# Ledger of designs, part 10: designed miniproteins, single chains

Each design is a single chain, and the fold is of that chain. pLDDT is the mean over its residues in the fold that is shown.

## One batch from the design tools (miniprotein)

Design m342
Fold by ESMFold2-Fast:
Formats: sequence, C-alpha cells, structure tokens
Structure m342 (fold): chain A 78 residues (1-78)
Amino acid sequence: SIGDLQAEVIEGLEKLSPEERAKVLTEALKRAGFSGEGVVDPETGKVVLKNLKIPEDMTPEEAARRLAEAMVEVLKEK
C-alpha cells in the first residue's frame, strides 16, 4: 500500500543527514519524471523542495505514489 511505501521512505530518510536527504529527494524526483530539486536551506539547515513541477496529466495520488516508489529505490541504492 502507499502507506507502507511512505513508512519505508520515512525510516530511510531518518537515517540520513540533511545533505543526503536533499540528494535522495533530487534523484527520486528525476526518476519519478518530475522537475525540481531538494536543497539544504543555508540559513536553517532544513531540506526544502525547489521548483517542484508534477506532470499536469497526473493526479496528486499517482504523483505521491510514484515519488514514494522512486524514493524507496534510491534509498536502497543509497
């Protein structure tokens, strides 16, 4: 289920530094077919999404699923 995918993503991301999380997000976005990138905010040290664009023919639910699946794949590769 998508909930199981989200749980795997959260568990994997919690083990990483902000810089590593930003790299995972950027790669996952590319694999999901989205534009945008994860970056570390230099003032706060938080990971933020910049210029996120999802294909307009895709539902939010499908977009969330594809991103979660791509994140799980990237986390397994590290």
Scores: mean pLDDT 77

Design m343
Fold by ESMFold2-Fast:
Structure m343 (fold): chain A 62 residues (1-62)
Amino acid sequence: VEELRKKAEEYQKKANELTSKAEQYLKDGDVDKARFYRAQAAGYGTKAEEYRKKIEELVKKL
């Protein structure tokens, strides 16, 4: 469970960092890069959520 928690947190941190970068690119007028980084952030956010759901299932069964 500890390993899954660590991975969920790492993916969430990456998603947050990529979201911040996307916002900076949008402010700079680079809409294409902003959209690219937003898509990457969404991908990492989804992976973090999947690991959180796996933890929930394991905790619920034990």
Scores: mean pLDDT 80

Design m344
Fold by ESMFold2-Fast:
Structure m344 (fold): chain A 65 residues (1-65)
Amino acid sequence: ASREAAAKIRAIGLAIEAGLEVRFEKIDGKLHVIISGKSEKAKEVAKRIEEIGKELGVIDSVEVV
C-alpha cells in the first residue's frame, strides 16, 4: 500500500540519518520494523518511527536489537 511505502521510506531516512540499520518484516499483513544497534539514539529513532506508524496505521511494532 502507498501508506506502507511512505512509512518505510521515512523509517529508512531516519535510520540512515542516525547511522543505524533498519529491517522490515511483514507477518500476516502486519509490518514490523527492526533497528540494529542498542543505543539511546536507536531508541529515539524507534520512538519516531512508532509515531509515524501510529499516524499512518501501517506499523505493528518497532524493535531495537
Scores: mean pLDDT 80

Design m345
Fold by ESMFold2-Fast:
Structure m345 (fold): chain A 91 residues (1-91)
Amino acid sequence: STKELILSELSKLTEEQVESLLKAFEIESSPEEIEALKQNPEQLLNLIKTRVNELTRGMKYNEAKKKVSELLNSADVPDSLKELLLKYFFE
């Protein structure tokens, strides 16, 4: 499933990449929280999903997808993960 592929890719991220991904979605986190999220990719995915819903509240589908794509492009993570996350949130 798309979710299983995402969890696999999230589990491979460095702490710096996890921090970059959180910053892209305007999520503030301590070093201790980043370490904990790196050990729990499902919690990391759920945190991002919750934040995507907050940031795109009231937006039309095309507007929401464009905004999330732009946020993902600001993150220092593999393009494959960016594509999987966008698909997961919108398809």
Scores: mean pLDDT 88

Design m346
Fold by ESMFold2-Fast:
Structure m346 (fold): chain A 57 residues (1-57)
Amino acid sequence: MEEAINLGKEGVEAFKKGDYETAIKLYEEALRLAEKEGASKLAEELRKNLDKVKKAK
């Protein structure tokens, strides 16, 4: 769980820097871990962030 949260935060930082490809990779890995752990709310947040990055790219 901590790993998924940390990857999500790194994804937010990459997105703020305009590094959309890195942000996508970090969010996808964070989402995979969140889904594996059953963290439904975190997974939903990560999917929304991933969608935002893909639209900004």
Scores: mean pLDDT 80

Design m347
Fold by ESMFold2-Fast:
Structure m347 (fold): chain A 58 residues (1-58)
Amino acid sequence: MISDRAQQLLVEGARLIAAGDLEGGVRKLAEALVEMGYSPEEAERIARAVVEQAAANM
């Protein structure tokens, strides 16, 4: 079950990426993943990979 906080962080991250703030997007996505039970190290690696892949395909 995704918490309200994790969902809010995902929405904020998506908005930052849409505005061109990729580092802000990575931070918010990583925070959401930690709320979902990922370790901080896993969360940051996943968040960076996702954002980098999205940016490369834009």
Scores: mean pLDDT 80

Design m348
Fold by ESMFold2-Fast:
Structure m348 (fold): chain A 61 residues (1-61)
Amino acid sequence: PPLLSVEELEQMVKDLEAQIKKVEEKTKAGEIDPETGEKILKSLKEQIKHLQEQIKKLKQQ
């Protein structure tokens, strides 16, 4: 959406970081197979990277 604030983007990063922790814990517990867990973690980390780049651009305006 065109009206996402820096605070909303930072909250999304925190939510994704919490999801990463849960996926890591579930993979360690055997609830998610290691290959699937790694693919999910890669996707989540990529999303965080894109959000952090957007936050940096907005803060420089």
Scores: mean pLDDT 81

Design m349
Fold by ESMFold2-Fast:
Structure m349 (fold): chain A 100 residues (1-100)
Amino acid sequence: MEEKRERVRARVDEVIARVGEAVKQLNPSLADEVVEAMRKAADEAIDWAIENYPDLSEEEIVRLALLAMRDAAVRILRKHGQFEAAKAVSAIVREELKRL
């Protein structure tokens, strides 16, 4: 349980770092807010999955966390009219999901 959570967190944190860098290049003022929202959404998804579906694979939990963090980031960026940044976030997450 602990090791699985740590591995999932590590993989998700790498994607959050890439997304955060992309957002920072397009809109540096929103990067911190987006990163914070992504971490919160990912943590909530990971905790929910581990508690309710203990037999889910590491890859399946990573997928759920990536989808949750994407939705949180895109919502914030679109609310601020940052459609190019929202598209970049979606593209990065889509690429990561294909690697699972």
Scores: mean pLDDT 86

Design m350
Fold by ESMFold2-Fast:
Structure m350 (fold): chain A 75 residues (1-75)
Amino acid sequence: ELARRRARAIRQALEEAIDYLKKKFPNDPKAQELIKKMEEVLARYDAATTDEEIQQAIDEALKLVREMDRLVKEA
């Protein structure tokens, strides 16, 4: 239950991050690659059938959010 609530929050955060990057960095190749990776993580989350697969998607999502924070600060 807690893992699924956290996964839902992370999913929403990724969707918001994708929208933010598309709006602020529409022509940045690094932002485009990050968006693609985030969309791939969302697809894996939607396809996940085990708690282990869900946890892997969460871990990948958190890594991508950290990369986004770095990119935004360096832009």
Scores: mean pLDDT 78

Design m351
Fold by ESMFold2-Fast:
Structure m351 (fold): chain A 71 residues (1-71)
Amino acid sequence: SARAALAQRYLDALIAWYEKKTGKKFSSREEGIAAIVKELQEEYDNTTNEKERRALKILLKQIEELEKIVG
């Protein structure tokens, strides 16, 4: 579906950005997204800044919803 294709493209772009930022390479979308989610979750758990916590929570929820759309 068009919705799944757009979600897939967004997740692939996010992984490409993260690979460029970190120098890491992932063999699958699932692996790349798992690595990104883990880093964002660790930042969420460790931040004392309320604005950062809210932003990280929104990002984590958006990624979760995109993964559900893709399957």
Scores: mean pLDDT 85

Design m352
Fold by ESMFold2-Fast:
Formats: C-alpha cells, sequence, structure tokens
Structure m352 (fold): chain A 99 residues (1-99)
C-alpha cells in the first residue's frame, strides 16, 4: 500500500523533466489509497495540461480512479483535447466519477 511519503514523492514526480517519469507518477497516484490520493488531485489537474499527451492521458485516468469532484470540470475541458487517447481517457474518467 502507498504511504503518505510515497504519495508526496509521486506528486514531486509530476514536475520531473522526463515525461516518462511524470507519466509513471500520474499512474502511481491513480492507484494510491483515496485519503492519500486526495492530496494529488490539484497536481493531477495541472498535469491535464502537460505538454506530453501520454502524461495528460495518465493524469485523466488517475483523476477518474481517485473520483474527486474537483476533477469534473477540468476533465470536461479535456474532452476537447487535441489527442484522441486523452479525450477517451477523460470520457472514461467522467464515467467513473458519475458526472
Amino acid sequence: MSTEEEVQRYIKGLQHEDANVRRTAAILLGSAPKELAEKAVEPLIKALKDEDENVREAAALALGNIGDERAVEPLIKALKDEDESVRLAAARALGKIGA
């Protein structure tokens, strides 16, 4: 199970220079316990605007797994993303949140 220390490490990973590190951080945050993952919601919302499409896709899926209502409006905006995989991830995430 992810600890609070691990979650904080992953939140820092969302700001890494390497897009692969940012993507992995988003994936790991999406699998964290809900009470710890709540701290990642705002950082993941910022990652929905990442320059790399794979990071944006991972952030959308993570927000869907966390299920926090703060993600609903940002995910609705991500439905208009330039990348098809990001749009599909946002739609799936909104379905999981029940929005």
Scores: mean pLDDT 86

Design m353
Fold by ESMFold2-Fast:
Structure m353 (fold): chain A 89 residues (1-89)
Amino acid sequence: NPKVEKALESIKEGEKKIKSEEELRKSLIATIVVLSDLGNAKIELDGEAGTDVKKVKVTLPSGEVIEVEAEDIEALEEVLKKLLELLYS
């Protein structure tokens, strides 16, 4: 979906301006929280958003469950892509 790819690319371009991997993780998790709310997906964080999040679990409206470690930037980006696909469906 070209709209999903453009949205993901725009998010990744914004991430390139982030100076630390810790701030990048926090930014990705915050974006996942916002997109989950917009897409009516259920989000569960192991820890508190903006402080110390260890795991991110997202349940899509389809019933698909995605659970990722907060330290895995590539996995966080894949969750982000799944949520963008949901929003542009």
Scores: mean pLDDT 74

Design m354
Fold by ESMFold2-Fast:
Structure m354 (fold): chain A 79 residues (1-79)
Amino acid sequence: NLLEEALKEALKKTLEELKKSDDETVKEARKLLEKALEYLEKGDIEKAKEYAKKAIELLLKHEEFRPLALSIKDILEKI
């Protein structure tokens, strides 16, 4: 599924950007995205979406990372 591959790539790119931040909220979002990627790699799409949505809710409150969060949200809505 091309959308699942797009999600995987978006999660990987976002994780690299989040590593640059020392903010506690961003660190929590990073842990949630790491779990989302782990479940996606295992083929558990439902859990991957659940963890990704939780991370996105945190990142949407952080103005610096809001564009990345919106990009992932758009992909999640199509899966």
Scores: mean pLDDT 84

Design m355
Fold by ESMFold2-Fast:
Structure m355 (fold): chain A 59 residues (1-59)
Amino acid sequence: MSVKEKILKLIGEILRLIGEIFDLRRQLEKNPSEELRKKLEELEKEKEKLMEELKSLPE
């Protein structure tokens, strides 16, 4: 797999996670729950890992 393909895949995954995080935050504002907060934390951690991986790749 080329570096370019890997970069595009990571960007796509990061954007998907950002969307899910946004939706979860909106849900938490309406109905706060421990399960939703825990899920939000997990998604934010996944996003951070993917962003770090993206930053480590050559341009």
Scores: mean pLDDT 80

Design m356
Fold by ESMFold2-Fast:
Order: structure tokens, then sequence, then C-alpha cells
Structure m356 (fold): chain A 62 residues (1-62)
């Protein structure tokens, strides 16, 4: 299954990321939601996750 990792920045970004994860799962994606406290942490986490999971599509939502 195609894998997606969605990183949400703060409360609003995390809520939007959750909606995107739910849509992805309906389309056959295996999605993982990661919460970050702010945009800077979200970007740092996304870079690390992309390196650890080269076969996954990593996205940031702010």
Amino acid sequence: MPKGIIVGAGKKGTEEARKRAEEGEKQGWETELVEAKDEKEAYELALRLAKEHPDAAVSVVV
C-alpha cells in the first residue's frame, strides 16, 4: 500500500492534517499523523521522517 506521513503544525495544522489523513485512507493510502508544536518543528520532523521512510510521501500542513 502507498504510505503517507502527514505532519501538522500546531492545533490548526494538526486538525487539517487529520482530515487529509482520513481522505488518504479512503483512497487506499496507509497514513500516519504526526503532531508538531509549530511550523519549525513540523519542517524538522518532516525532513527526519522522509529520511527514515524513503518509500513514504511526507507532507506538512500549517
Scores: mean pLDDT 82

Design m357
Fold by ESMFold2-Fast:
Structure m357 (fold): chain A 59 residues (1-59)
Amino acid sequence: MKTKLLVLEFPASTPPEDALAQGRKAAEEEAKKLGGTVRGVSVTTTADRVIVTAVIDVP
C-alpha cells in the first residue's frame, strides 16, 4: 500500500469549515480516481492562509 498526501491552500479569509469541506470533497474525488480511500483530513489556520491536508490510502 502507498499513502498519498493532498495539500490545498485557501486565502486566510476562508472559513475553516468551508476549506475543510472543499478539501474533503477533493480528497474523495482523488481517492475515487486512485481506487483508494481517504484516511483523514485536517485543517491548519495560519496568519496568511488556511491549509487543508488529506491523507489517502492507495492500494
Scores: mean pLDDT 82

Design m358
Fold by ESMFold2-Fast:
Structure m358 (fold): chain A 56 residues (1-56)
Amino acid sequence: MDYRELVGRINRLVEEEGLSLREAAEAVGVSVQTLRDRFGVRSVEELRELAERMGV
């Protein structure tokens, strides 16, 4: 899964299925720590902003 697909899928799981950041990240094989360190995502709001900027 590429960067854009990864972000879009995690955001979709959070927004559409009501999963927490941790649950959504685990579902796609990524740690919450990786989201923070790699993508700067620390919250659902930051994830949404990133997904919107990436057009996913």
Scores: mean pLDDT 78

Design m359
Fold by ESMFold2-Fast:
Structure m359 (fold): chain A 74 residues (1-74)
Amino acid sequence: MEVKFNTDVSKLSPEQQQTLVGALEWEGRLAIEEGDKESVEKIIELAEELRKKSTNPEIKERLDKMIKELKELL
């Protein structure tokens, strides 16, 4: 299922973008620990959309790492 961010991430402050990434990292970790594969897949889709819309290299690197780690744990 395709998920979309309804906010233009490129217009957010670096701090706001880091907060969103941190929230996704936390939720992804919890979903893995609980064995909730459906939630992990949803978080991967959200992270891929956020990466696509972000212009911040640090945010893209964090998202790439998270997506890779979550896919390896599935």
Scores: mean pLDDT 73

Design m360
Fold by ESMFold2-Fast:
Structure m360 (fold): chain A 66 residues (1-66)
Amino acid sequence: GPELLEKIGEAYELADQAEAKGNTEMAKKIRELIDEAVRAYQAGDYDRALELANKAIETAKKALES
């Protein structure tokens, strides 16, 4: 749904911010979670896709907040 696509977009933005700050390892981890979320979405597993997108966002925010 639209909410999932918005969350995936947010996670991409956070990955880009991590990379811009020099945290290439964090950017890679976030993008890996996004790739898994997109794959789940394409397979029709929307609940799993949403969980993975949320995990990417939470992981990124916690790492960037301090």
Scores: mean pLDDT 83

Design m361
Fold by ESMFold2-Fast:
Structure m361 (fold): chain A 97 residues (1-97)
Amino acid sequence: LSHLKEVKERIDKKIKEVEAEIEQLRADNTPANAIRLVELERYLKVLKEIKKLIDEMIERGTPYEQAREELKKKVDELAKKYGISQRAKDEINTLID
């Protein structure tokens, strides 16, 4: 349970970092920033859905080993759905451990 809470804290921190980058990119509207903004908004959608699942798992008391496997499967599904890069997917999997 404590390990899954640590995963949640890492995901929450990453969400805040991505949201801050999105705000920065919106302040300086260039074509390159517009492309990066779309990529980050897709990444943020994946991160927020993963966070929601983590919150549900913590509330249910899901063991970390089971939660890790279910979260990684969900990341695979969301990566395909939102079209995030392999690097972004690998980064999220690293945050999950």
Scores: mean pLDDT 85

Design m362
Fold by ESMFold2-Fast:
Structure m362 (fold): chain A 59 residues (1-59)
Amino acid sequence: GELYRATAPVPKTSEDELALREGEVVEVLEEVDENYVLARSLTTGEIGIVPKSYLERIE
């Protein structure tokens, strides 16, 4: 999938969300809607929902 980096710390506010540290790399698995993606952390292997606004695309 496409690789993205968290541009800021992402809090976990529900069980479906993925908490990320600034600079953490994720693989986007699926677009949930216009504002959110389903992603996997490459650091922890955890899967959850992340706001697109916190992510910057990398190759």
Scores: mean pLDDT 83

Design m363
Fold by ESMFold2-Fast:
Structure m363 (fold): chain A 65 residues (1-65)
Amino acid sequence: MGLSDEELEELAKKYGVSPEKLRKLLEEIHKLLNEGKKINKRELAKKFGVSPSTVSKLIKEILGE
């Protein structure tokens, strides 16, 4: 998983989402990447109740920022 509870809470606060929702979103992103599947940002955004731009920023933060 990789993120501490404190890191998760800070990111959740930064993006205005619950820590649990952010944790589930990151888990889904990692699952898709491990399966070699394309990430559908809009579908993930709707599933977790965030904006597509938030999903894009989170992907950048966890993959190489």
Scores: mean pLDDT 74

Design m364
Fold by ESMFold2-Fast:
Structure m364 (fold): chain A 64 residues (1-64)
Amino acid sequence: SDELVEEINRLGRELRKLVEELNTPEAREIAKEAERRATLAVAQGDYETAIETLREAIERLKKL
């Protein structure tokens, strides 16, 4: 749905902004892993898993 796609795009922007602000190799690795998993979930039509994956990554970055 358009709403789920918009949420995924919003979370992706938040994730990338947070990675840029943290500027560490660990943050970049967490983000790349999450983006790959989210992309795979979207390809399978599993938008909810994509959203959860990106949210978990953002929370992990906030703990760094």
Scores: mean pLDDT 87

Design m365
Fold by ESMFold2-Fast:
Structure m365 (fold): chain A 79 residues (1-79)
Amino acid sequence: MSKEELEAETLLAMADIYEGLADVAESRGDKETAIELYKKAIELYRQAIELARQSGNEDLAKQMEEGLAYVEEKLKKLE
């Protein structure tokens, strides 16, 4: 595993955590917290995608793009 690939996977794990926390906040009706957490997840996904592409791991990059699309769709529905 390259340094870029390890960093990409670490950022993906953090994005997944923020996404999960945002989903919980949304389910509780805490819209403001959900929006902030989804925005953090989006930023982490974008950074992870860039690093995954730099590492040449296209499958990882595609997985991250799907996660990003999901979070962006969730955010649009809240705003």
Scores: mean pLDDT 84

Design m366
Fold by ESMFold2-Fast:
Structure m366 (fold): chain A 94 residues (1-94)
Amino acid sequence: MDQAFSQIDQFVQDIQNRSDQSVIIQQIFQIQNIIRQLSPDQARQVLDYLQSRFPDMDPQMVDQARQFIDRGDIDSASNTIGRGMMQVSDQVQQ
């Protein structure tokens, strides 16, 4: 859990600092790998934290990720969250 939150915080900082796309992509993959190791309850907490940092994230992607978590399909949830993070990285402007 703490590792997932720390990686999300780093992702936020890297977006704000306009880091290279390769760095952003690596951060997303690291977060996805962490999520794949979590229980459904922990994955929900990570998704809630991610929404708190990115309130403009696509609600449909969030709902889809929640549905995958509820079914215990953490791999699909992780993939969906990764797509949401990619969209956020493209939309964030200083």
Scores: mean pLDDT 80

Design m367
Fold by ESMFold2-Fast:
Structure m367 (fold): chain A 71 residues (1-71)
Amino acid sequence: REAALRRLRETGDRLTKANPEVKPLTDKGIEKAEAGDWAGAATNLAAAAEKVPELRDEAIEEAVRAARELS
């Protein structure tokens, strides 16, 4: 819910700070989450995470967790 949205925004910000090129994916992921499309949020954030190796596993786990527990 609200806490999950905050965590997803924080994850998106961390990914974008590490690699600005993923901003369109993180922005789209957060947009999907805010619309209640948790699966779409997970997909876009996972795609962004794949381009940030140092945060990839953590970001993918957070996005998938949000999609599964909050859908």
Scores: mean pLDDT 75

Design m368
Fold by ESMFold2-Fast:
Structure m368 (fold): chain A 119 residues (1-119)
Amino acid sequence: KKTTIKLLDKDNKLSTFELDSKEIEDYWENDLEKLAKLVYSFLLLMEAGYKVIDVELSTKYEKILMKVFIEAADELGLEYDLPESVLQELKSLKLSEEEKKKVEEVLEIVKKEIEEEKK
């Protein structure tokens, strides 16, 4: 399964990115550093003037990815224009205590990567 993320550049030109749901699942289960780097890549696009405006939440794994992304973006003061329906789906996401701890771990890796590779 593939999911799509829609972004607008500073000139309001639409760009679409495709993510493989199976690859996100594999990162979540086996390689949280790769998941964190994927999140960091989108944060770099936002710093370059892109704005995330929509995302297809096909599985639990895309919801987790977007939840980490939004929490990191909020801490950095980066803007996004996601639909209310998407925000509600992310808010309603039910995570186990183990999954919550993994989300915190990914956020910590993202924060360290920002501090380490910041230009």
Scores: mean pLDDT 80

Design m369
Fold by ESMFold2-Fast:
Structure m369 (fold): chain A 76 residues (1-76)
Amino acid sequence: MEAGERKLEEPLRLGREAARLIREGRFEEAERVLKEGEELVEELKPKVHEKYWPILEEQLEEARRLVEEAKREVEE
């Protein structure tokens, strides 16, 4: 259970990394990291009970929000 809960947080962790890369001007790497987070959510959904899917979806949405905010900060 503990290990599974850590995996549910991975999309947000990847989103924070992508946002950091954007602030460093590394846009291509940031897009790749965000895509890895999206692919991870699709990989985890069949491996976890459906009641955890909203948590995965929320983590991914927050990751996307962090990336969009970072892009706005550097791109206006």
Scores: mean pLDDT 76

Design m370
Fold by ESMFold2-Fast:
Structure m370 (fold): chain A 76 residues (1-76)
Amino acid sequence: SMAEEAARIARRAARVANSEDPLEREIGLAMIRMVVGSSLAAGDLEAARAALRAAREELADRPELAALLEEELAAL
């Protein structure tokens, strides 16, 4: 499903965001937002939520990043 594909791509993006390098972190976060934005543009709210949930789960050990993604998920 589109939701499963969005979640898979978002997990890969989240691994980039899990960098200690601020630039790599911002690139990873931008990639997550691109997956979410593309899903919303396609009218697929379920895929957008799946992407944010998958990214938040992958970044569970990064409290500030996990909180940011939880806030974005709550806004959907």
Scores: mean pLDDT 88

Design m371
Fold by ESMFold2-Fast:
Structure m371 (fold): chain A 96 residues (1-96)
Amino acid sequence: MTVEDLERAIRELMEELGVSEEEREIIERYIEKARTLPEEERYRRLSELYQALLYRQAARIAAANPDALDDAERAVIAGLQAEAEAVFERLREEVA
């Protein structure tokens, strides 16, 4: 996956997840700032953001199917949600 593929995938996930206008603006500013970085670091940062969005997607799917998960599976999803939120909190601080 190229950097351009990651940017596209991130934007597609934002649209699919229906992220707020405020959060979309923060993510777009983060993508723009990443363009000033070396390709390897840009790729790493965008991959981390993409992973966080995938965790949000997984959490939404799990929430839509609560009877399909046991307590251990719910704990895993909660951990992924916490990890994703930590990434977004860091993004908000970095672009502020």
Scores: mean pLDDT 80

Design m372
Fold by ESMFold2-Fast:
Structure m372 (fold): chain A 58 residues (1-58)
Amino acid sequence: SELKKKAEELKKEAELVEQSADELMKKNNNKDTPVAKELRKKAEELRKKAKELEKKAK
């Protein structure tokens, strides 16, 4: 069950990172920034890791 808890933590972290990217875009007139793009990539990687951990937990 440690893997399941870690997966939940990664999902929450991904959500926070994505929110940060959205805020940066809003400050930049909804235009994409290099930093916002990197944050979105990080959020996607965190979600992929969370799915892998959920599969391993079974």
Scores: mean pLDDT 80

Design m373
Fold by ESMFold2-Fast:
Structure m373 (fold): chain A 68 residues (1-68)
Amino acid sequence: SLEELKQKIEELEKEIKKLMEELKNTSDPEKVPEIVGRILRLIGEEIDLVLEIAKLLDPETAEELLKK
């Protein structure tokens, strides 16, 4: 459902914020690529969920966005 997709986005935003704070506070340069990689993966998942919401609300607009 649309409500479940919105809830998943909220959960991803909370995880991204937590990782951003971890990145800001880390003193270990070897951990930076791992944290950044995790943040980028979660952002990708959020984009996918936003596109799923767009498809439910306006399939024609979603198809236009996916042509790139």
Scores: mean pLDDT 79

Design m374
Fold by ESMFold2-Fast:
Structure m374 (fold): chain A 81 residues (1-81)
Amino acid sequence: SMAKKKEMEIELIRGTVESLRRMIEAIKKIAERRIEELEKKDKEEAEKLRKEVEKEFKRLEELLEEDEKKAEEEIKKLEEE
């Protein structure tokens, strides 16, 4: 029962991290489409928004990479027990 519980915990951790990555990717695609539409109307505003979006997504990607590493370490600990 303990082994089965740990397998479920590992699956939950992996599923959660994968869901977060998919959400970030989906939001990035929405932001990119909005920037493209804005560029047709105001190139200067679009360039400013692009820089802000790139900065925020770089930060989110770095945080996600840290969360993914932490998740992998926790999974390894669970597997070693």
Scores: mean pLDDT 83

Design m375
Fold by ESMFold2-Fast:
Structure m375 (fold): chain A 86 residues (1-86)
Amino acid sequence: MTVVLVYKGLTPEQLTAEVLRGIGLSLDGYDVEIKVEGDTVTITIGGLSEEQVQEFKEYAREEEKRGAEVTIREEGDTLTIEIKFP
């Protein structure tokens, strides 16, 4: 399965650091693509199990509890999570 994380409202460097820290994700061995466009960072992670995808859903719900605007959509084998910081 593939997870697409979309972040807005922070600097690209800060977003990347906080995402990796918050998820505890090791990028070693994963198919990861990071794209930066202005204030938006998109991280695409492929090769995930269903269990790992559920961890990303839990991460998104915790960010929503902390006041972020979170939108989750699931289409086929792809989970897209959009997070907007105030």
Scores: mean pLDDT 72

Design m376
Fold by ESMFold2-Fast:
Order: sequence, then C-alpha cells, then structure tokens
Structure m376 (fold): chain A 64 residues (1-64)
Amino acid sequence: DGTSRLRDYSVRAGQLNGQMTFDQSLRHARLSRTQSADDIIDAGRRSGDQYMIYTGRARRVASQ
C-alpha cells in the first residue's frame, strides 16, 4: 500500500497549500533532493509547514 499512501500524502499536500508558486516548488524540490525524509519532516514541524511534513512522509514511503 506504499503507492496508495504516497498518492494520499501528495494529494493532501496539494490541497492543504493550494497551488504553489514556481519559486516555492523549486525550493521544495531542491530540499527533497539533498535532504533525508526525516530532515524535511523536522524542518516542516519547526516552520509549521504541513506541505513539507507530508512531502517528507511521502518520500519516506516511496523510498521503501
């Protein structure tokens, strides 16, 4: 069910934060590429960024 969870987290991230700007998307994409899933989740918790939390969780599930 990893694929189902990945889809769910991705959908929730999009819905919660609406349509992201191109600049925001680039920043998040770079963080995802260079950071561990746990680091992304931690940064999201510190900033209150639900999108980063769900993105990090999705990445963790996808990497299994």
Scores: mean pLDDT 61

Design m377
Fold by ESMFold2-Fast:
Structure m377 (fold): chain A 61 residues (1-61)
Amino acid sequence: SKEDELAKLLQYVAELAKKHGLSTEQAIELGRLAIRLFDEGKSFEEIQAEVEKKIDELKAA
């Protein structure tokens, strides 16, 4: 279901944030980005690419 896909996406984002040592605020920002893209109808693959790009930007700041 759409709800199951969103839950899987948020779990992926949370684990990725943890792997990269992101702060709680950065992890929340990443989750919000993922939810927005999901609501816009982006594929899981497209959302993964944007999330990874955002992590690189957060780590460079």
Scores: mean pLDDT 84

Design m378
Fold by ESMFold2-Fast:
Structure m378 (fold): chain A 64 residues (1-64)
Amino acid sequence: SHMEVAAQALHDLGGASPEAAREAAELLARGETVEKAAEVLHQAGLSPEVARGAAELAGAILDS
Protein backbone atom coordinates (compact mmCIF):
# COMPACT_ATOMS: atom_id res chain seq x y z
CA SER A 1 0.00 0.00 0.00
CA HIS A 2 2.78 2.48 0.89
CA MET A 3 4.49 1.62 -2.41
CA GLU A 4 1.36 2.68 -4.35
CA VAL A 5 1.19 5.95 -2.35
CA ALA A 6 4.90 6.61 -3.07
CA ALA A 7 4.40 5.90 -6.80
CA GLN A 8 1.39 8.25 -6.89
CA ALA A 9 3.41 11.02 -5.19
CA LEU A 10 6.27 10.57 -7.69
CA HIS A 11 3.77 10.95 -10.55
CA ASP A 12 1.61 13.77 -9.11
CA LEU A 13 4.29 15.91 -7.40
CA GLY A 14 7.50 14.89 -9.21
CA GLY A 15 6.08 14.76 -12.74
CA ALA A 16 7.38 11.25 -13.47
CA SER A 17 5.52 8.98 -15.88
CA PRO A 18 3.40 6.26 -14.18
CA GLU A 19 5.93 3.63 -15.33
CA ALA A 20 9.00 5.49 -14.01
CA ALA A 21 7.17 6.36 -10.77
CA ARG A 22 6.26 2.69 -10.24
CA GLU A 23 9.83 1.49 -10.94
CA ALA A 24 11.39 4.05 -8.55
CA ALA A 25 8.87 3.20 -5.80
CA GLU A 26 9.56 -0.54 -6.26
CA LEU A 27 13.32 0.04 -5.95
CA LEU A 28 12.82 1.96 -2.69
CA ALA A 29 10.38 -0.68 -1.36
CA ARG A 30 13.06 -3.33 -2.06
CA GLY A 31 15.57 -1.40 0.08
CA GLU A 32 17.51 0.31 -2.71
CA THR A 33 18.89 3.80 -2.07
CA VAL A 34 17.20 7.14 -2.75
CA GLU A 35 20.14 7.85 -5.09
CA LYS A 36 19.34 4.77 -7.21
CA ALA A 37 15.64 5.73 -7.39
CA ALA A 38 16.64 9.28 -8.40
CA GLU A 39 18.80 7.83 -11.22
CA VAL A 40 15.75 5.99 -12.62
CA LEU A 41 13.66 9.20 -12.47
CA HIS A 42 16.44 11.24 -14.12
CA GLN A 43 16.75 8.66 -16.94
CA ALA A 44 12.96 9.01 -17.40
CA GLY A 45 13.33 12.76 -18.06
CA LEU A 46 13.28 14.57 -14.71
CA SER A 47 16.07 17.02 -13.92
CA PRO A 48 18.63 15.74 -11.36
CA GLU A 49 17.29 18.16 -8.70
CA VAL A 50 13.62 17.20 -9.22
CA ALA A 51 14.51 13.48 -9.40
CA ARG A 52 16.39 13.63 -6.08
CA GLY A 53 13.63 15.59 -4.31
CA ALA A 54 10.94 13.24 -5.61
CA ALA A 55 12.94 10.14 -4.59
CA GLU A 56 13.49 11.59 -1.09
CA LEU A 57 9.75 12.24 -0.74
CA ALA A 58 8.88 8.70 -1.89
CA GLY A 59 11.42 7.24 0.57
CA ALA A 60 9.86 9.24 3.43
CA ILE A 61 6.38 7.95 2.50
CA LEU A 62 7.64 4.33 2.55
CA ASP A 63 9.33 4.89 5.96
CA SER A 64 6.19 6.46 7.56
Scores: mean pLDDT 79

